# Designed miniproteins, single chains, continued (3), part 25

Each design is a single chain, and the fold is of that chain. pLDDT is the mean over its residues in the fold that is shown.

## One batch from the design tools (miniprotein)

Design m8893
Fold by ESMFold2-Fast:
Structure m8893 (fold): chain A 140 residues (1-140)
Amino acid sequence: MAERLARDYLKTGEYLIKQGKYDEAIKYYEQAIELSTDPKLKAEAYRNLGIAYLKKGEYDKAIEWYQKAIELEETGRNYLNLGIAYLKKGKYDEAIEWFKKAIELNPNSPLAYRALGEAYEKQGNTEEAEKYRKKADEIL
């Protein structure tokens, strides 16, 4: 019964994120974490907390929640989201490292290559930025 209710709270939180109701979505993700014993469902809830805090511009909290998601489940998606939080914080070197890790785990991710190209552009490295944009377009 608890694991089903935790999944219904995740879906409710995702619906609230689409409405811009980030503080309400956070409460539902926290309740999903408390009710679940499934590490995968907890990793999903931690990732969705990271997304909610990222949307609020609270980049440090977004980083903390994405790190907790990675501790439970190492995925190219969790590393991509962590890299995006560092990129939005203006931490371009750390963003580049996490996007490379996202690509290592998922070499067919156009989003990870575009995000890596954006990070190099923000660093002023136009050559590497164009190279990774082309790689993203070759995968689509």
Scores: mean pLDDT 96

Design m8894
Fold by ESMFold2-Fast:
Structure m8894 (fold): chain A 79 residues (1-79)
Amino acid sequence: DEARRLAEEGVKAGLEGKWEEAARLFKKSGELARETDPLLAAGSYYGAAQAYEKLGKKEEAEKLRKEADELLAEAAALA
């Protein structure tokens, strides 16, 4: 619930070009969802990675993208 709400706020922040806020919201959403909703967590980490990319933080973006890929693979393996 809270993780999904934070992801929605992250999307809104991104649409408004508030990339630092978007990154913070998406990262927190992913952390909260990690053990209960790996698909939401993966989506949130991809959102954070995009925000970091917009901020020129390419190395941080790549690390988050890899974590999102791993979460997505875990979710797919359990299906």
Scores: mean pLDDT 84

Design m8895
Fold by ESMFold2-Fast:
Structure m8895 (fold): chain A 56 residues (1-56)
Amino acid sequence: MEFARRVREALEKAGIPATVDEERGEVDLSGLTPEQQQRAARIVREVLAELEAEKA
């Protein structure tokens, strides 16, 4: 739940028009350009790494 919210906020801040399903914690990257998909994937991975570090 926290993951999906952070991903959505980070994607919005980066100007990437991706759809985030907050119930499932999923990010829909379909319809994005290859460059936007690569940036979105990087953002998702960074948010995941931040959350994992916070659990330690």
Scores: mean pLDDT 74

Design m8896
Fold by ESMFold2-Fast:
Structure m8896 (fold): chain A 74 residues (1-74)
Amino acid sequence: SRTEKLLEEAERKLERYEQLVADGAPLDEIDRVTAEFGRILEELFRDPNTTPEQLERAVELMRRVGELRDRARA
């Protein structure tokens, strides 16, 4: 489904974010991936076809990004 593809794309963006943070990439690159991730999550939250299980997965991805962002800025 479209929502499953969006969720898979969000998961790929999180993987990219984790790699950039681990590599000490410039903050502008990290911020770009974060912005792309946020746009995908906004689409998932607005889509009426997004299932409760997919919303739970999206929230968990947001939690992971928040943790990584806090570490990158520490």
Scores: mean pLDDT 81

Design m8897
Fold by ESMFold2-Fast:
Structure m8897 (fold): chain A 68 residues (1-68)
Amino acid sequence: PPRVLSDEELIEAATKLGLAFYEDLVARGVPAERALEIAVAWLRQLMTSEGVPEEIIERAIARFKEAA
C-alpha cells in the first residue's frame, strides 16, 4: 500500500514516538541504557509490522539514537 507520509515525515514521526516512549520509561525508573534498548526494539517491531522499508527503519532508529 502507498505511504501517505514522505520518508522525512515518517522518520520525524517515528523519532518523536520513540523519544516519548524512551522519556516515559526513564521517568518510570528504567535505566537510560535499558530504556534506549527497549525503545529501539519497540520502534523496529512497530515499523516492521506496518511494512516500512528496512532503509527507512534504520534511518528512523539512527535519528532517534542521536536525539536520545
Scores: mean pLDDT 81

Design m8898
Fold by ESMFold2-Fast:
Structure m8898 (fold): chain A 64 residues (1-64)
Amino acid sequence: NEAAEKSAEAAKEAAKKGDATAAGVAGHQYFLAGGRREGALEAVQAASKGDAEKAAEYAVRAAE
């Protein structure tokens, strides 16, 4: 699934930059694209709390 793969890559790039908002958004897009659910919602929740590190961790886990 090309859309899910792009969202996962965007989440990892945001994680490398410490951008919590971008990581959370990418995690949510990964879920909407039919990717694995188990990190996506947690990534969005961490991003909404301003926690860049946790948002990045959950987004990366959703991609794997």
Scores: mean pLDDT 66

Design m8899
Fold by ESMFold2-Fast:
Structure m8899 (fold): chain A 100 residues (1-100)
Amino acid sequence: MEEEIVELALRLLRAAFETADKVDEKDPEAGKKILTKAIAIGLLAAAAVADPSEAEEEAEQIEELAREIAEIARKLGDEEGARRVEELARELAEKLRELG
């Protein structure tokens, strides 16, 4: 269970970093915003694993940050990256809710 959460978090971060790299060529400021949000997602996932009692709130925050990343990615033409980030965030949030 914890291993699955870590794997999903790493996949989500990887997808977010890949889309940040793609958008950085068009808009470096947008790329930095995606990176900042991705780091926040990583910290929230780690916090939820450390304290499952707050996992529901952290899952909701992760989904919101992923939605914001997807919005930036779509605006700059990375529809595939946007979809991947949203799908992985949803799976991660579901697993975090099972933990708490």
Scores: mean pLDDT 85

Design m8900
Fold by ESMFold2-Fast:
Structure m8900 (fold): chain A 67 residues (1-67)
Amino acid sequence: EFEVELVKAIAILAASTGLVAAKNAGYPEEYIKKFEKLRDEAARATSLEEGQKVLEEILKLMKEFDA
């Protein structure tokens, strides 16, 4: 259980960080909404596997506009 909560916390923090960065950079609403959706999915994760998959997707999204 602790490992699930830890991965969820990390994923939520990562998504929130990406959301703030995207907003500050003036990114399109499309990217803002993607981070918001992933943050919500992270909060709803009920297993370690679900939490890890959401975290991987957040990191992938961050790489898409790492210019």
Scores: mean pLDDT 78

Design m8901
Fold by ESMFold2-Fast:
Structure m8901 (fold): chain A 74 residues (1-74)
Amino acid sequence: VEAQARASMDLLLDAWEAAGLTEAARAAREAVALLEAGAPLAEVEPLAREAEALLEANREAALAAHRAAQARAA
């Protein structure tokens, strides 16, 4: 359900913060909060693009954070 999806996302965002991707995690959390509040996609898109750009700039750290989040979810 939606709560389980949110919990999984929170684990990933926590892993991004632990990896030093604090700005990417912040932008992603803001985007998720806007989506959950029913905000228009136009308000979400800039935050999603910001998070994506930050992840791409720190690709190795982002991949490591993703693996760590998967391990914590197990």
Scores: mean pLDDT 74

Design m8902
Fold by ESMFold2-Fast:
Structure m8902 (fold): chain A 63 residues (1-63)
Amino acid sequence: SERTQRILKLVSEILGVEPVGPDDSFFDLGGDISKRNILIRRIEKEFGVFIPLRDIFKITTPS
């Protein structure tokens, strides 16, 4: 979906890594708590919603 593609692009921009796919782990790509918080704020701005931490990883790194 467009939402998934946009979120993957945000992950790529925040972590400075490419490529980023839907099966990639945010933490395995070098993400940490601080970068996770930046990702949350960017997603909230982009979609105008509040997203819990657990749901962000479910969206950005689907198993």
Scores: mean pLDDT 67

Design m8903
Fold by ESMFold2-Fast:
Structure m8903 (fold): chain A 66 residues (1-66)
Amino acid sequence: GPGGEKAREAARRAAERGDGAAAASAMHQLSVQGDGENAREAAEYAREAGDEAAARTGWLSAQKAE
């Protein structure tokens, strides 16, 4: 829904500035909303920002929320 897209967009913007932790935070927010698809995309943005460990940890958390 609109909230999920907004959080995903926040993750993309975080990745653009190299902030993988902020992208991972947005992914966690999406997972608690039950929005696994947007959460996984946010995890990819965290990886692109170079924070692969945070992206993997949060991505697993998002999968559990689904």
Scores: mean pLDDT 70

Design m8904
Fold by ESMFold2-Fast:
Structure m8904 (fold): chain A 64 residues (1-64)
Amino acid sequence: MSEAEKLRERLEELLKKLRELNPSPVDMATATVLYSAALFYIDLGDLEEARKLVEELEELVKEV
């Protein structure tokens, strides 16, 4: 599996986990922005930037 595929799977896992935690509308909006930005950088081939955004989403999920 490619690094891009792994990042996409991780993003989907994080969003699913966040939804299960009954997040605030603000947390959900922030997560959506991070998710969209990460997908954009994956499509550009900037996997380093995509990984940073995945890490930010992981931290958000931990704080909810």
Scores: mean pLDDT 83

Design m8905
Fold by ESMFold2-Fast:
Structure m8905 (fold): chain A 89 residues (1-89)
Amino acid sequence: LKEELEKVGAELAKRLDEQSKKDPTLVDKIEAATKDYLKQAFLALKNGDKEKAVEYVKKMAQAAVDASPDPELKELFLKYGELLAEIIK
């Protein structure tokens, strides 16, 4: 799981960098779409609510997918979200 998360995270970072060179506002758009869900996921984890944390991580991943025009970024965000949810369980 950790090795897969690191691998997918590295691919995601690389693809984001490539796409950000074409659209400098892309990272800001993704952050704006995901920031509240990320905060809620951390709060749920702090409170020991793993079910809510998994729910918010999935919502965060979907928001990133919806904010991303690139099909490869969409796939990478979904995979990263699934791996994060699995680690939280």
Scores: mean pLDDT 83

Design m8906
Fold by ESMFold2-Fast:
Structure m8906 (fold): chain A 58 residues (1-58)
Amino acid sequence: DVLERMVDATVRVGEIAKEEGLDAEEFVRNAARAIGTHYGLSDEEVERIAEEALERLK
């Protein structure tokens, strides 16, 4: 599933942001938007990627 791989990549961005003391939520949401723009995803798919990544970072 391409969306699952995109979620995994977005989680890694959030993990790095947390390690650096940055706002992980902001970086995750920005990464999801960048992926969405590049692949022509819907707003709903972008939000789903961000929410699934944020849940995995708990």
Scores: mean pLDDT 82

Design m8907
Fold by ESMFold2-Fast:
Structure m8907 (fold): chain A 67 residues (1-67)
Amino acid sequence: AAADERRRRNEELGRISTVAAKAAYEKMKEVGDPKNDEEFNKITEEASKAARQAVGDARAELERRRA
């Protein structure tokens, strides 16, 4: 039982991590190459928000499936 619980938890964490990475990468690709530090900070902030949103959505989906 413990091994199955750890495996499921690791799979969930892996999915959440992958979704966050993809969201951040996609947002950076959408905005393009930064021309200065101000644009770089803005892109980084938007990528961070996209990753956070994706993580939130993934967690909410997992909670719905458990409820």
Scores: mean pLDDT 72

Design m8908
Fold by ESMFold2-Fast:
Parts: structure tokens; C-alpha cells; sequence
Structure m8908 (fold): chain A 91 residues (1-91)
């Protein structure tokens, strides 16, 4: 569960930073890219690296893409969380 909590925290950081960067016209691009790279690394440990990378690329492309990034990655994390909970509850 610690890995899922950390991934969700990084997802929120990346999403917030991407929105801020879009609003500022690129003022926070370097910080946003750094947060995105850290998020992708964490997501790779949970098997979500490819979706995280695609989502980050879309987020930097447009405003609608940032919201899609959040939805896509949140759904992926929730699916893994649900699978883990199901195994624990079944025991």
C-alpha cells in the first residue's frame, strides 16, 4: 500500500504542476518535467510505466490532456488497488 500511496501523491503533484505550467506559459516547465520523470519511475514499479509515460506526454500537449492524464492514471492505480484488496479480503 505504501507504493500505491506514493504513486497517488506523485500523480497529484504532476497533475498540479502540469496545470500550473500550462497557465503560466511554460514558467514551471523544468520543475514539471522533473516531477513527471519521478512519477514515471514510480509507476514503472507498479507496471503502469507505459500508461504513465503516455499520460505525461499528453499532459504537456494540452489542457484537456492534463485532465485525461489524471483520469487514466487514477483508473490504473485504482484497478491495482482493487486487485490487492480482493486478494487480502479473500484470505
Amino acid sequence: MEDLQELLRRLREVTRAAFRDRESGGKYREETERLAEEFIREAEELGLGERAREGVELAFRGTESVERLREELTEGVEEIKRAVERVVERK
Scores: mean pLDDT 65

Design m8909
Fold by ESMFold2-Fast:
Structure m8909 (fold): chain A 90 residues (1-90)
Amino acid sequence: MEGLKKLAKIEGAPVPSEEEQKYFEENVEADIAAITDPESRELAERIVEAIRNGDEEELREVLREMFRRRAERFGASEEELARAEAIIER
C-alpha cells in the first residue's frame, strides 16, 4: 500500500510491517465483501480507495465520518469526540 506509506511520513506515526501490508492488500477486498451493512461497506470502500491513492485528506474525512456515526449511535461525550479528532489529525 503506497498510500499507507505516505500517511506514515509524519514522525512518530506507526508504519505497518511489510507482512501486514501484504496481508491487507491480499485480503481487503474479501473483508469488504464480508461487510453486510451497506453504510459500513461504503465507508470501508472509501478508506481503501483513499489508502490506495495516498489521499490523506479523504482518509481523514472518512475516519471523521466513521467516528461521528459511531458517536451518534452510542452517544459519545465531547471528550471522546475530541480524542477521536486528535487521533485522526495524527
Scores: mean pLDDT 60

Design m8910
Fold by ESMFold2-Fast:
Structure m8910 (fold): chain A 82 residues (1-82)
Amino acid sequence: SESIIVVIDGDTAYILKTKKPYEEILEDISTSAKLVEETDEYKVFEYEDGRKVIVFKPGVSLEKAKELAKSLGAKEIIVEEY
């Protein structure tokens, strides 16, 4: 299944769609960022520079990720595959 990551950098949200397993994404991010929020659908990590990364659980829709990015104040949304 496809995993979705949202990276917030200032007013821009990058929505990354990847085939990388969810657990591997968590392992990679947790080495460099602090877990600041956890829900049933995603985990939010914050880097030391203040950038936030949201890792969605498998099965969460792209539309849900876009809605969350907008709710967090993103003025620009860029969708990419990785």
Scores: mean pLDDT 81

Design m8911
Fold by ESMFold2-Fast:
Structure m8911 (fold): chain A 60 residues (1-60)
Amino acid sequence: SMEEKIKEINELGKKLGEKYKTADEEKQKQILELDRQAVRAISRGDYDTAKELIEKALEL
């Protein structure tokens, strides 16, 4: 469901926030770029793309 997708994105976003705090400046810039793209995907209702982008950022 959409509610389950939103919950999953929120949990991934929390993990990304923690990763960002411990990342170096170069990785922080890459994380912010992917996060910005994920936020844009969310704003257009594209939760699947948002999830993929956040997961990609978590692998940095």
Scores: mean pLDDT 88

Design m8912
Fold by ESMFold2-Fast:
Structure m8912 (fold): chain A 70 residues (1-70)
Amino acid sequence: EAEKALAEGKKAFEAGDLDKAEEYFKKATESKDNRIRAEALALLGQVYAKKGDYEKARKLIGEAQKLYAE
């Protein structure tokens, strides 16, 4: 479930496992719950920022902001 994927992604991110964090956060973005999707997109953006992909990070954070505004 998306909530579980979000929680597992956060654990991987805190452990420095960016590849696992990316996998779990991508899964969480498939949620029908806009709040879970927005949080997952924002955290996925942080993963890409840590990987040095600032353009993709900015895009994902922008998508999260649009969901928060809805």
Scores: mean pLDDT 83

Design m8913
Fold by ESMFold2-Fast:
Structure m8913 (fold): chain A 60 residues (1-60)
Amino acid sequence: MSVLEITFENEEEAKELAKFLEETDPRIKATVEGNKVVIESPLPIEKLIGLVLRYIGETL
């Protein structure tokens, strides 16, 4: 199981990422704690990072 924590400037951005991840893969559990998102998944951490970068619009 992989756990990834991401901190944003505000809670709205954290909620948007959590929603994107849940809509993308149902195996991802995203918990919003203020401006932080705690992501738990059986996916490798590299895959989770890739999904976050995809949300931001980065290609690398």
Scores: mean pLDDT 77

Design m8914
Fold by ESMFold2-Fast:
Structure m8914 (fold): chain A 62 residues (1-62)
Amino acid sequence: MRSPEEAAEAIARAAGVGPGTSGSVAAGGLMSRLGAKSIEELARALGASPQAVRDGAALLEG
């Protein structure tokens, strides 16, 4: 993923949640589903940097 916006879309789609769901909740659910134990492992699974995943989760909050 190239940007926080792309990360947000990927998190929402993979977690099965729409816009307006807490980004932290969506990211946590994805981590559990993918077996990722940290934001860094989640970022690797999504092909993004940990910062992009955090920024993407923040976009889902807004």
Scores: mean pLDDT 64

Design m8915
Fold by ESMFold2-Fast:
Structure m8915 (fold): chain A 74 residues (1-74)
Amino acid sequence: MIELSEREREVLGAVFELDTRGPATVREIAEATGLSERTARRILRRLEEKGVVRRTADGGYRVDVEALSRSVLK
């Protein structure tokens, strides 16, 4: 099971919502969560390390739905 802090859950939720319209930028995530870009980037890196989000070539982030499904089901 993937363990997420409250802040990590907020950031993941924002990425999931924004990902419906394309890859989410750090700025968009920071604006959606009320966090600074620095704080949002730090949390995004932790989520990437946990395998729940991935970075795109243009510097955006997307949710890794398959990794989330595997962790919830196992």
Scores: mean pLDDT 73

Design m8916
Fold by ESMFold2-Fast:
Structure m8916 (fold): chain A 61 residues (1-61)
Amino acid sequence: MKKEQEQIAEEAAKKLKELGTLDYDTAMRIVNEIAKEKGIKLSKDEQLEVVIRALEIILKE
């Protein structure tokens, strides 16, 4: 995973924990929100990869 995508995944995981949810639609929204804030464009496949990574980070903690 690219360094920028890993950073988005880590920030998304933090926000998902604050919300107390593992909902895929919410995770995708948060990922896109963070990417936009950082000026990073993610393809649909990259968005999916980052969402899966964010959920993995939460589940391993």
Scores: mean pLDDT 80

Design m8917
Fold by ESMFold2-Fast:
Structure m8917 (fold): chain A 68 residues (1-68)
Amino acid sequence: EFEAEVHEALGLIFLAIAKLDKSRGDVEGAIEAYEKAIEHFRRALEIHPSPEVQALLEDAEKELEKLK
C-alpha cells in the first residue's frame, strides 16, 4: 500500500515549498503550502501512525500559527 507513503512525500514537498516561500517573504504562499503539508501529513497518519510524521505535522502547525 502506497497511500500513506505518497501523502508523507507530498507533505514533505509542500513543507519545503512553505519554508522557501517564508524565506522569500511570501507569507501568503507559505500559508497555503503549510496548509497543504498539514492536510497530507494528517492523511498519512490516518493510514499509518508514525512518530516522525507526527513531529513534522506539529512543526508545520506551529509555523502556520506564527504566520496567521
Scores: mean pLDDT 84

Design m8918
Fold by ESMFold2-Fast:
Structure m8918 (fold): chain A 77 residues (1-77)
Amino acid sequence: TVDKLLEEETKKLEEEAKKGNAEAQAELGKIYFAQGDYDKATEYVDKALEIDPNNELAKQVKAEIDAKKAGTYVPLP
């Protein structure tokens, strides 16, 4: 059900995230958002922002999660 490339990337990111890598945590947030797991996406993005509040990917994913939860998320043109 999950793409094998996505599974490989997710495992690498999980290892980096356990080491406290904010970029890896932000990327995991993006992956969970794409899978529709908004709770896990929020958890990882929040962890990334606690370590690096200026992480652009974490900020972007957080904005997308907030828009989706607020019902303001629309498809790109």
Scores: mean pLDDT 77

Design m8919
Fold by ESMFold2-Fast:
Structure m8919 (fold): chain A 59 residues (1-59)
Amino acid sequence: MEELKEELEKYVREIVPEEKVEEAIEIAHRAIDAFSAAGASKESIKKYAKQEVEEFAKS
């Protein structure tokens, strides 16, 4: 899961405004941990974590 967290951190830094990056990284990491604990596949975890980040970026 560490590699997935690093990948999503890079994604966050590319799409999220600088002032929201820190909070968006926390959201991404929480989403990865939560979906992983729920037994989701790596593909589903990545998809849902990206959706959480994109929703947050719009707010």
Scores: mean pLDDT 80

Design m8920
Fold by ESMFold2-Fast:
Order: sequence, then structure tokens, then C-alpha cells
Structure m8920 (fold): chain A 90 residues (1-90)
Amino acid sequence: AEEDLKKGQEALEKGDYETAIEYFKKALSTDDPDLKAQAYILLAEAYARLGKFDEALKSVKEAMKYATTRELAIQAVAAALRVIGDILDA
């Protein structure tokens, strides 16, 4: 799970959004709710970069469900605002 998150982030930074999505989905196989929340936040970013805004918003909603810390909840809200901004610019 943590290794998949790292590989996904590397793909995301390189602009390989489809590969990033594959790794972040694999990271969701974890039992750790905070790792699931992080994976969903990163999935939302990758989906938004591909213009898949419905998937991005669904990922944000899932991140909010799994976030056990205030910090992760704030990051999920920030991701939601970024996705909404991308939709408005489209």
C-alpha cells in the first residue's frame, strides 16, 4: 500500500496520470483508513488532471469517509475545492 502510493505519486509527478490511477487503486487494498484517504485524495487529483471530474468528485467523497485525522479531512476538502476549480475552468 505505502509502496503503491509512492509509485503512484512518482507517476503523477511525471504526468502519467493513468499509471498513477492504477497504483492509487492498488493502494486501496490496505486496511489502514488513513492510507485509503490519502489514496483517494491522490486519485481525485489524477482523475481531475484527465478531465474525469465525476470520478474525481467520487474519490474526494470516499477520502472524507476514511479520513480519521483533521489533517487528512482538510486535505480532502482542499482536493474538492481544486476539482471544483478545474470544472469551472473547463
Scores: mean pLDDT 79

Design m8921
Fold by ESMFold2-Fast:
Structure m8921 (fold): chain A 74 residues (1-74)
Amino acid sequence: GPSKGPDPLEAKELIKQGKYEEAVKEAEEALKKITDPNSPLRALAYEILGEAYEKLGKLEEAKKYFEKARQIRA
């Protein structure tokens, strides 16, 4: 269906298209709208940020976001 705004799944599609910087922006905007700190959507957004930063060669940022996602899913 049509997107209604920033969404972690839309950020994932941007990664598939090679649009890593756009995926970062989309995932960060999705995090701003996800107010529940333990939300599965927040964990998904952190995983997407980790993957996008890894693709951009920003390994320290990638590690940080993967760890945040792990803590929510634990």
Scores: mean pLDDT 78

Design m8922
Fold by ESMFold2-Fast:
Structure m8922 (fold): chain A 99 residues (1-99)
Amino acid sequence: SAATEAELAAVKAAFDNNDTSLIPGTSPGVLALNEAKRLWAEGDLEAAIAAYEAAIAADPRLAVAYYELGELYKRLNEYEKAEEYFAKAKELDPDFKKA
């Protein structure tokens, strides 16, 4: 997955200072996931979909992003897309429960 400019800057700072505590505990995928949740809460469903897709692009194994995008498509009555995303979430984590 592609790192954000901020994540790359944090990794460089950690390397230059030999101090891994400078690396934020939030990955680019999780940052995009949090933005998607915010946009969904605000009712901007199109922007929320794009942000969930960005989360998946940054972290293709982030099962929660697939699950939440499936829930969003279900809300839009796009049941076939919802089922595809739910299937992918379960494929990545067979015991998946929304955290």
Scores: mean pLDDT 72

Design m8923
Fold by ESMFold2-Fast:
Structure m8923 (fold): chain A 59 residues (1-59)
Amino acid sequence: PAELFRKAAEAARAGKVDEAIRLLRESGHPVGEFLARLLEEGADPVGIAKAAEQIADDL
């Protein structure tokens, strides 16, 4: 799970929002689904990247 969150953070920082959403959902983690939904609703990708990294560090 942690690896997918780190990859999603990198994709989000690169502006690849669709790839970040895919990676977050691929994690199978409830928080990943929540962050993917926020990105779909137009949340700041840099903010989501920071959240994904924090979650990866806590896993």
Scores: mean pLDDT 82

Design m8924
Fold by ESMFold2-Fast:
Structure m8924 (fold): chain A 65 residues (1-65)
Amino acid sequence: MSLEELAQEFVRLLNEIREKLDPSDEEAVRRLQEISDRFVEAIQSGDVEAARKALEEARKLLEEL
């Protein structure tokens, strides 16, 4: 999967997470922010493995919501 495909999949997951996310769940909001920051860093550095790992963390967060 290319970095562009990973970025598009991440945006899709972010939208789904935001639809389910309770803004008062400070722990979930913090986790989403940390995952997003790691994903952006991975994309900027061209680190496909780090980007994939952040994508998997986003999927797990969505499953827990």
Scores: mean pLDDT 81

Design m8925
Fold by ESMFold2-Fast:
Structure m8925 (fold): chain A 56 residues (1-56)
Amino acid sequence: SEIDRLLAEAIALVDRLVEEGRISEAEGRRLKAGIRAAATLGPVAVRVAIADLREL
């Protein structure tokens, strides 16, 4: 589904930021929790989260 694709993209972005040392492991876990919460609101909320992650 679209939401599953967006979730995978958002989680991959967070993991990349952690791997690059741009955010901590704890911050990555917090962001992933927020992304999962956004997914309950729909695909637009996940797209906003992805856009915010790309600004980091």
Scores: mean pLDDT 86

Design m8926
Fold by ESMFold2-Fast:
Structure m8926 (fold): chain A 73 residues (1-73)
Amino acid sequence: TEPSDEERLRRLSEHSGQSIGKIREILRKYPWPQPDEAPTFVRIGTLVRAQQELGVTLYGDLLSDLVRLMRKA
């Protein structure tokens, strides 16, 4: 069973030290580029900006959580 969006938000909050409200603000500010066929550099740039606002660099499952939440925003 995949984790819920609330569970992903909590994991990102715990790791980054940012509140869930702040993470939601970052997701609104840096949504995943649409269409999904946007150039790779645009996707990487958006992901880098979101991580800069979080104050952390994410890897593995936490990076996957961020990307998944951005895609749903």
Scores: mean pLDDT 77

Design m8927
Fold by ESMFold2-Fast:
Structure m8927 (fold): chain A 82 residues (1-82)
Amino acid sequence: LLERVERAIAAGDVRAASRLAIAALQVLAERAPEVAERLAREIERLAEELGADSPEFIARAARLAAEAAEEAGLAEEAERRA
């Protein structure tokens, strides 16, 4: 999952990175809600600092979501939903 996110970011494919991030967040919300809650707060803070529509925000949020999904063992499920 993280490799796919990094590849999308390197290609400037903000849409693909966003789609992967959303899939990861959805899986985390269902299967690891405590992790999802902590991650949501961190993402909200980044949105305030960088702007919710900025490519830099999307890149950072997508990496955080992918890393959290991989640590929770949910990366493959997130990729299937993306």
Scores: mean pLDDT 79

Design m8928
Fold by ESMFold2-Fast:
Structure m8928 (fold): chain A 79 residues (1-79)
Amino acid sequence: SLAEKAIELYGEAVKALLAGDGEKAAELFEEAGRLALETIEDEEEKRALEERTRILVEAARAGDLEAAKERLKALAEKL
């Protein structure tokens, strides 16, 4: 399912982030967010997920592990 693929990509993104590859982590978070958006029908929930994904991607590119961790926790609550 799309949800299962999104979860797998979030896992790979976390592995890349922990390995210090913020660019790869950001790309994987963007793709995971895109797949997760396909599972949501509500427009407000879609906008919330899209915004949270953007913030998470920015934190990952910056290599800010603490910010990325907090943003990912917030995102998981909305999936």
Scores: mean pLDDT 78

Design m8929
Fold by ESMFold2-Fast:
Structure m8929 (fold): chain A 89 residues (1-89)
Amino acid sequence: MKEHIERAIELLRQAKKAVEEGNFDEAIKLLSEAADHLARTGTFEGEVLAALVLIAVGIFKAQKTINPEEAVKIIDSLIKEAERLLEEL
């Protein structure tokens, strides 16, 4: 369980870096992989956080022009929630 959350945090941090580098396609792939790991925790909180990550993926795909600063803020929020989930376990 904790290993899935730790892997998700690593992937979310990689996605943040990809956004900062202007690579939204890579960020979307990394966010999708992070969501899969969060869903595999078997916890309600993990499933909710996975859904929030997938909502962010949907926003990034739907927006032809997303502000990278706003995208970074979204990912940073998701990282903080994943870190809280790891501390509560």
Scores: mean pLDDT 82

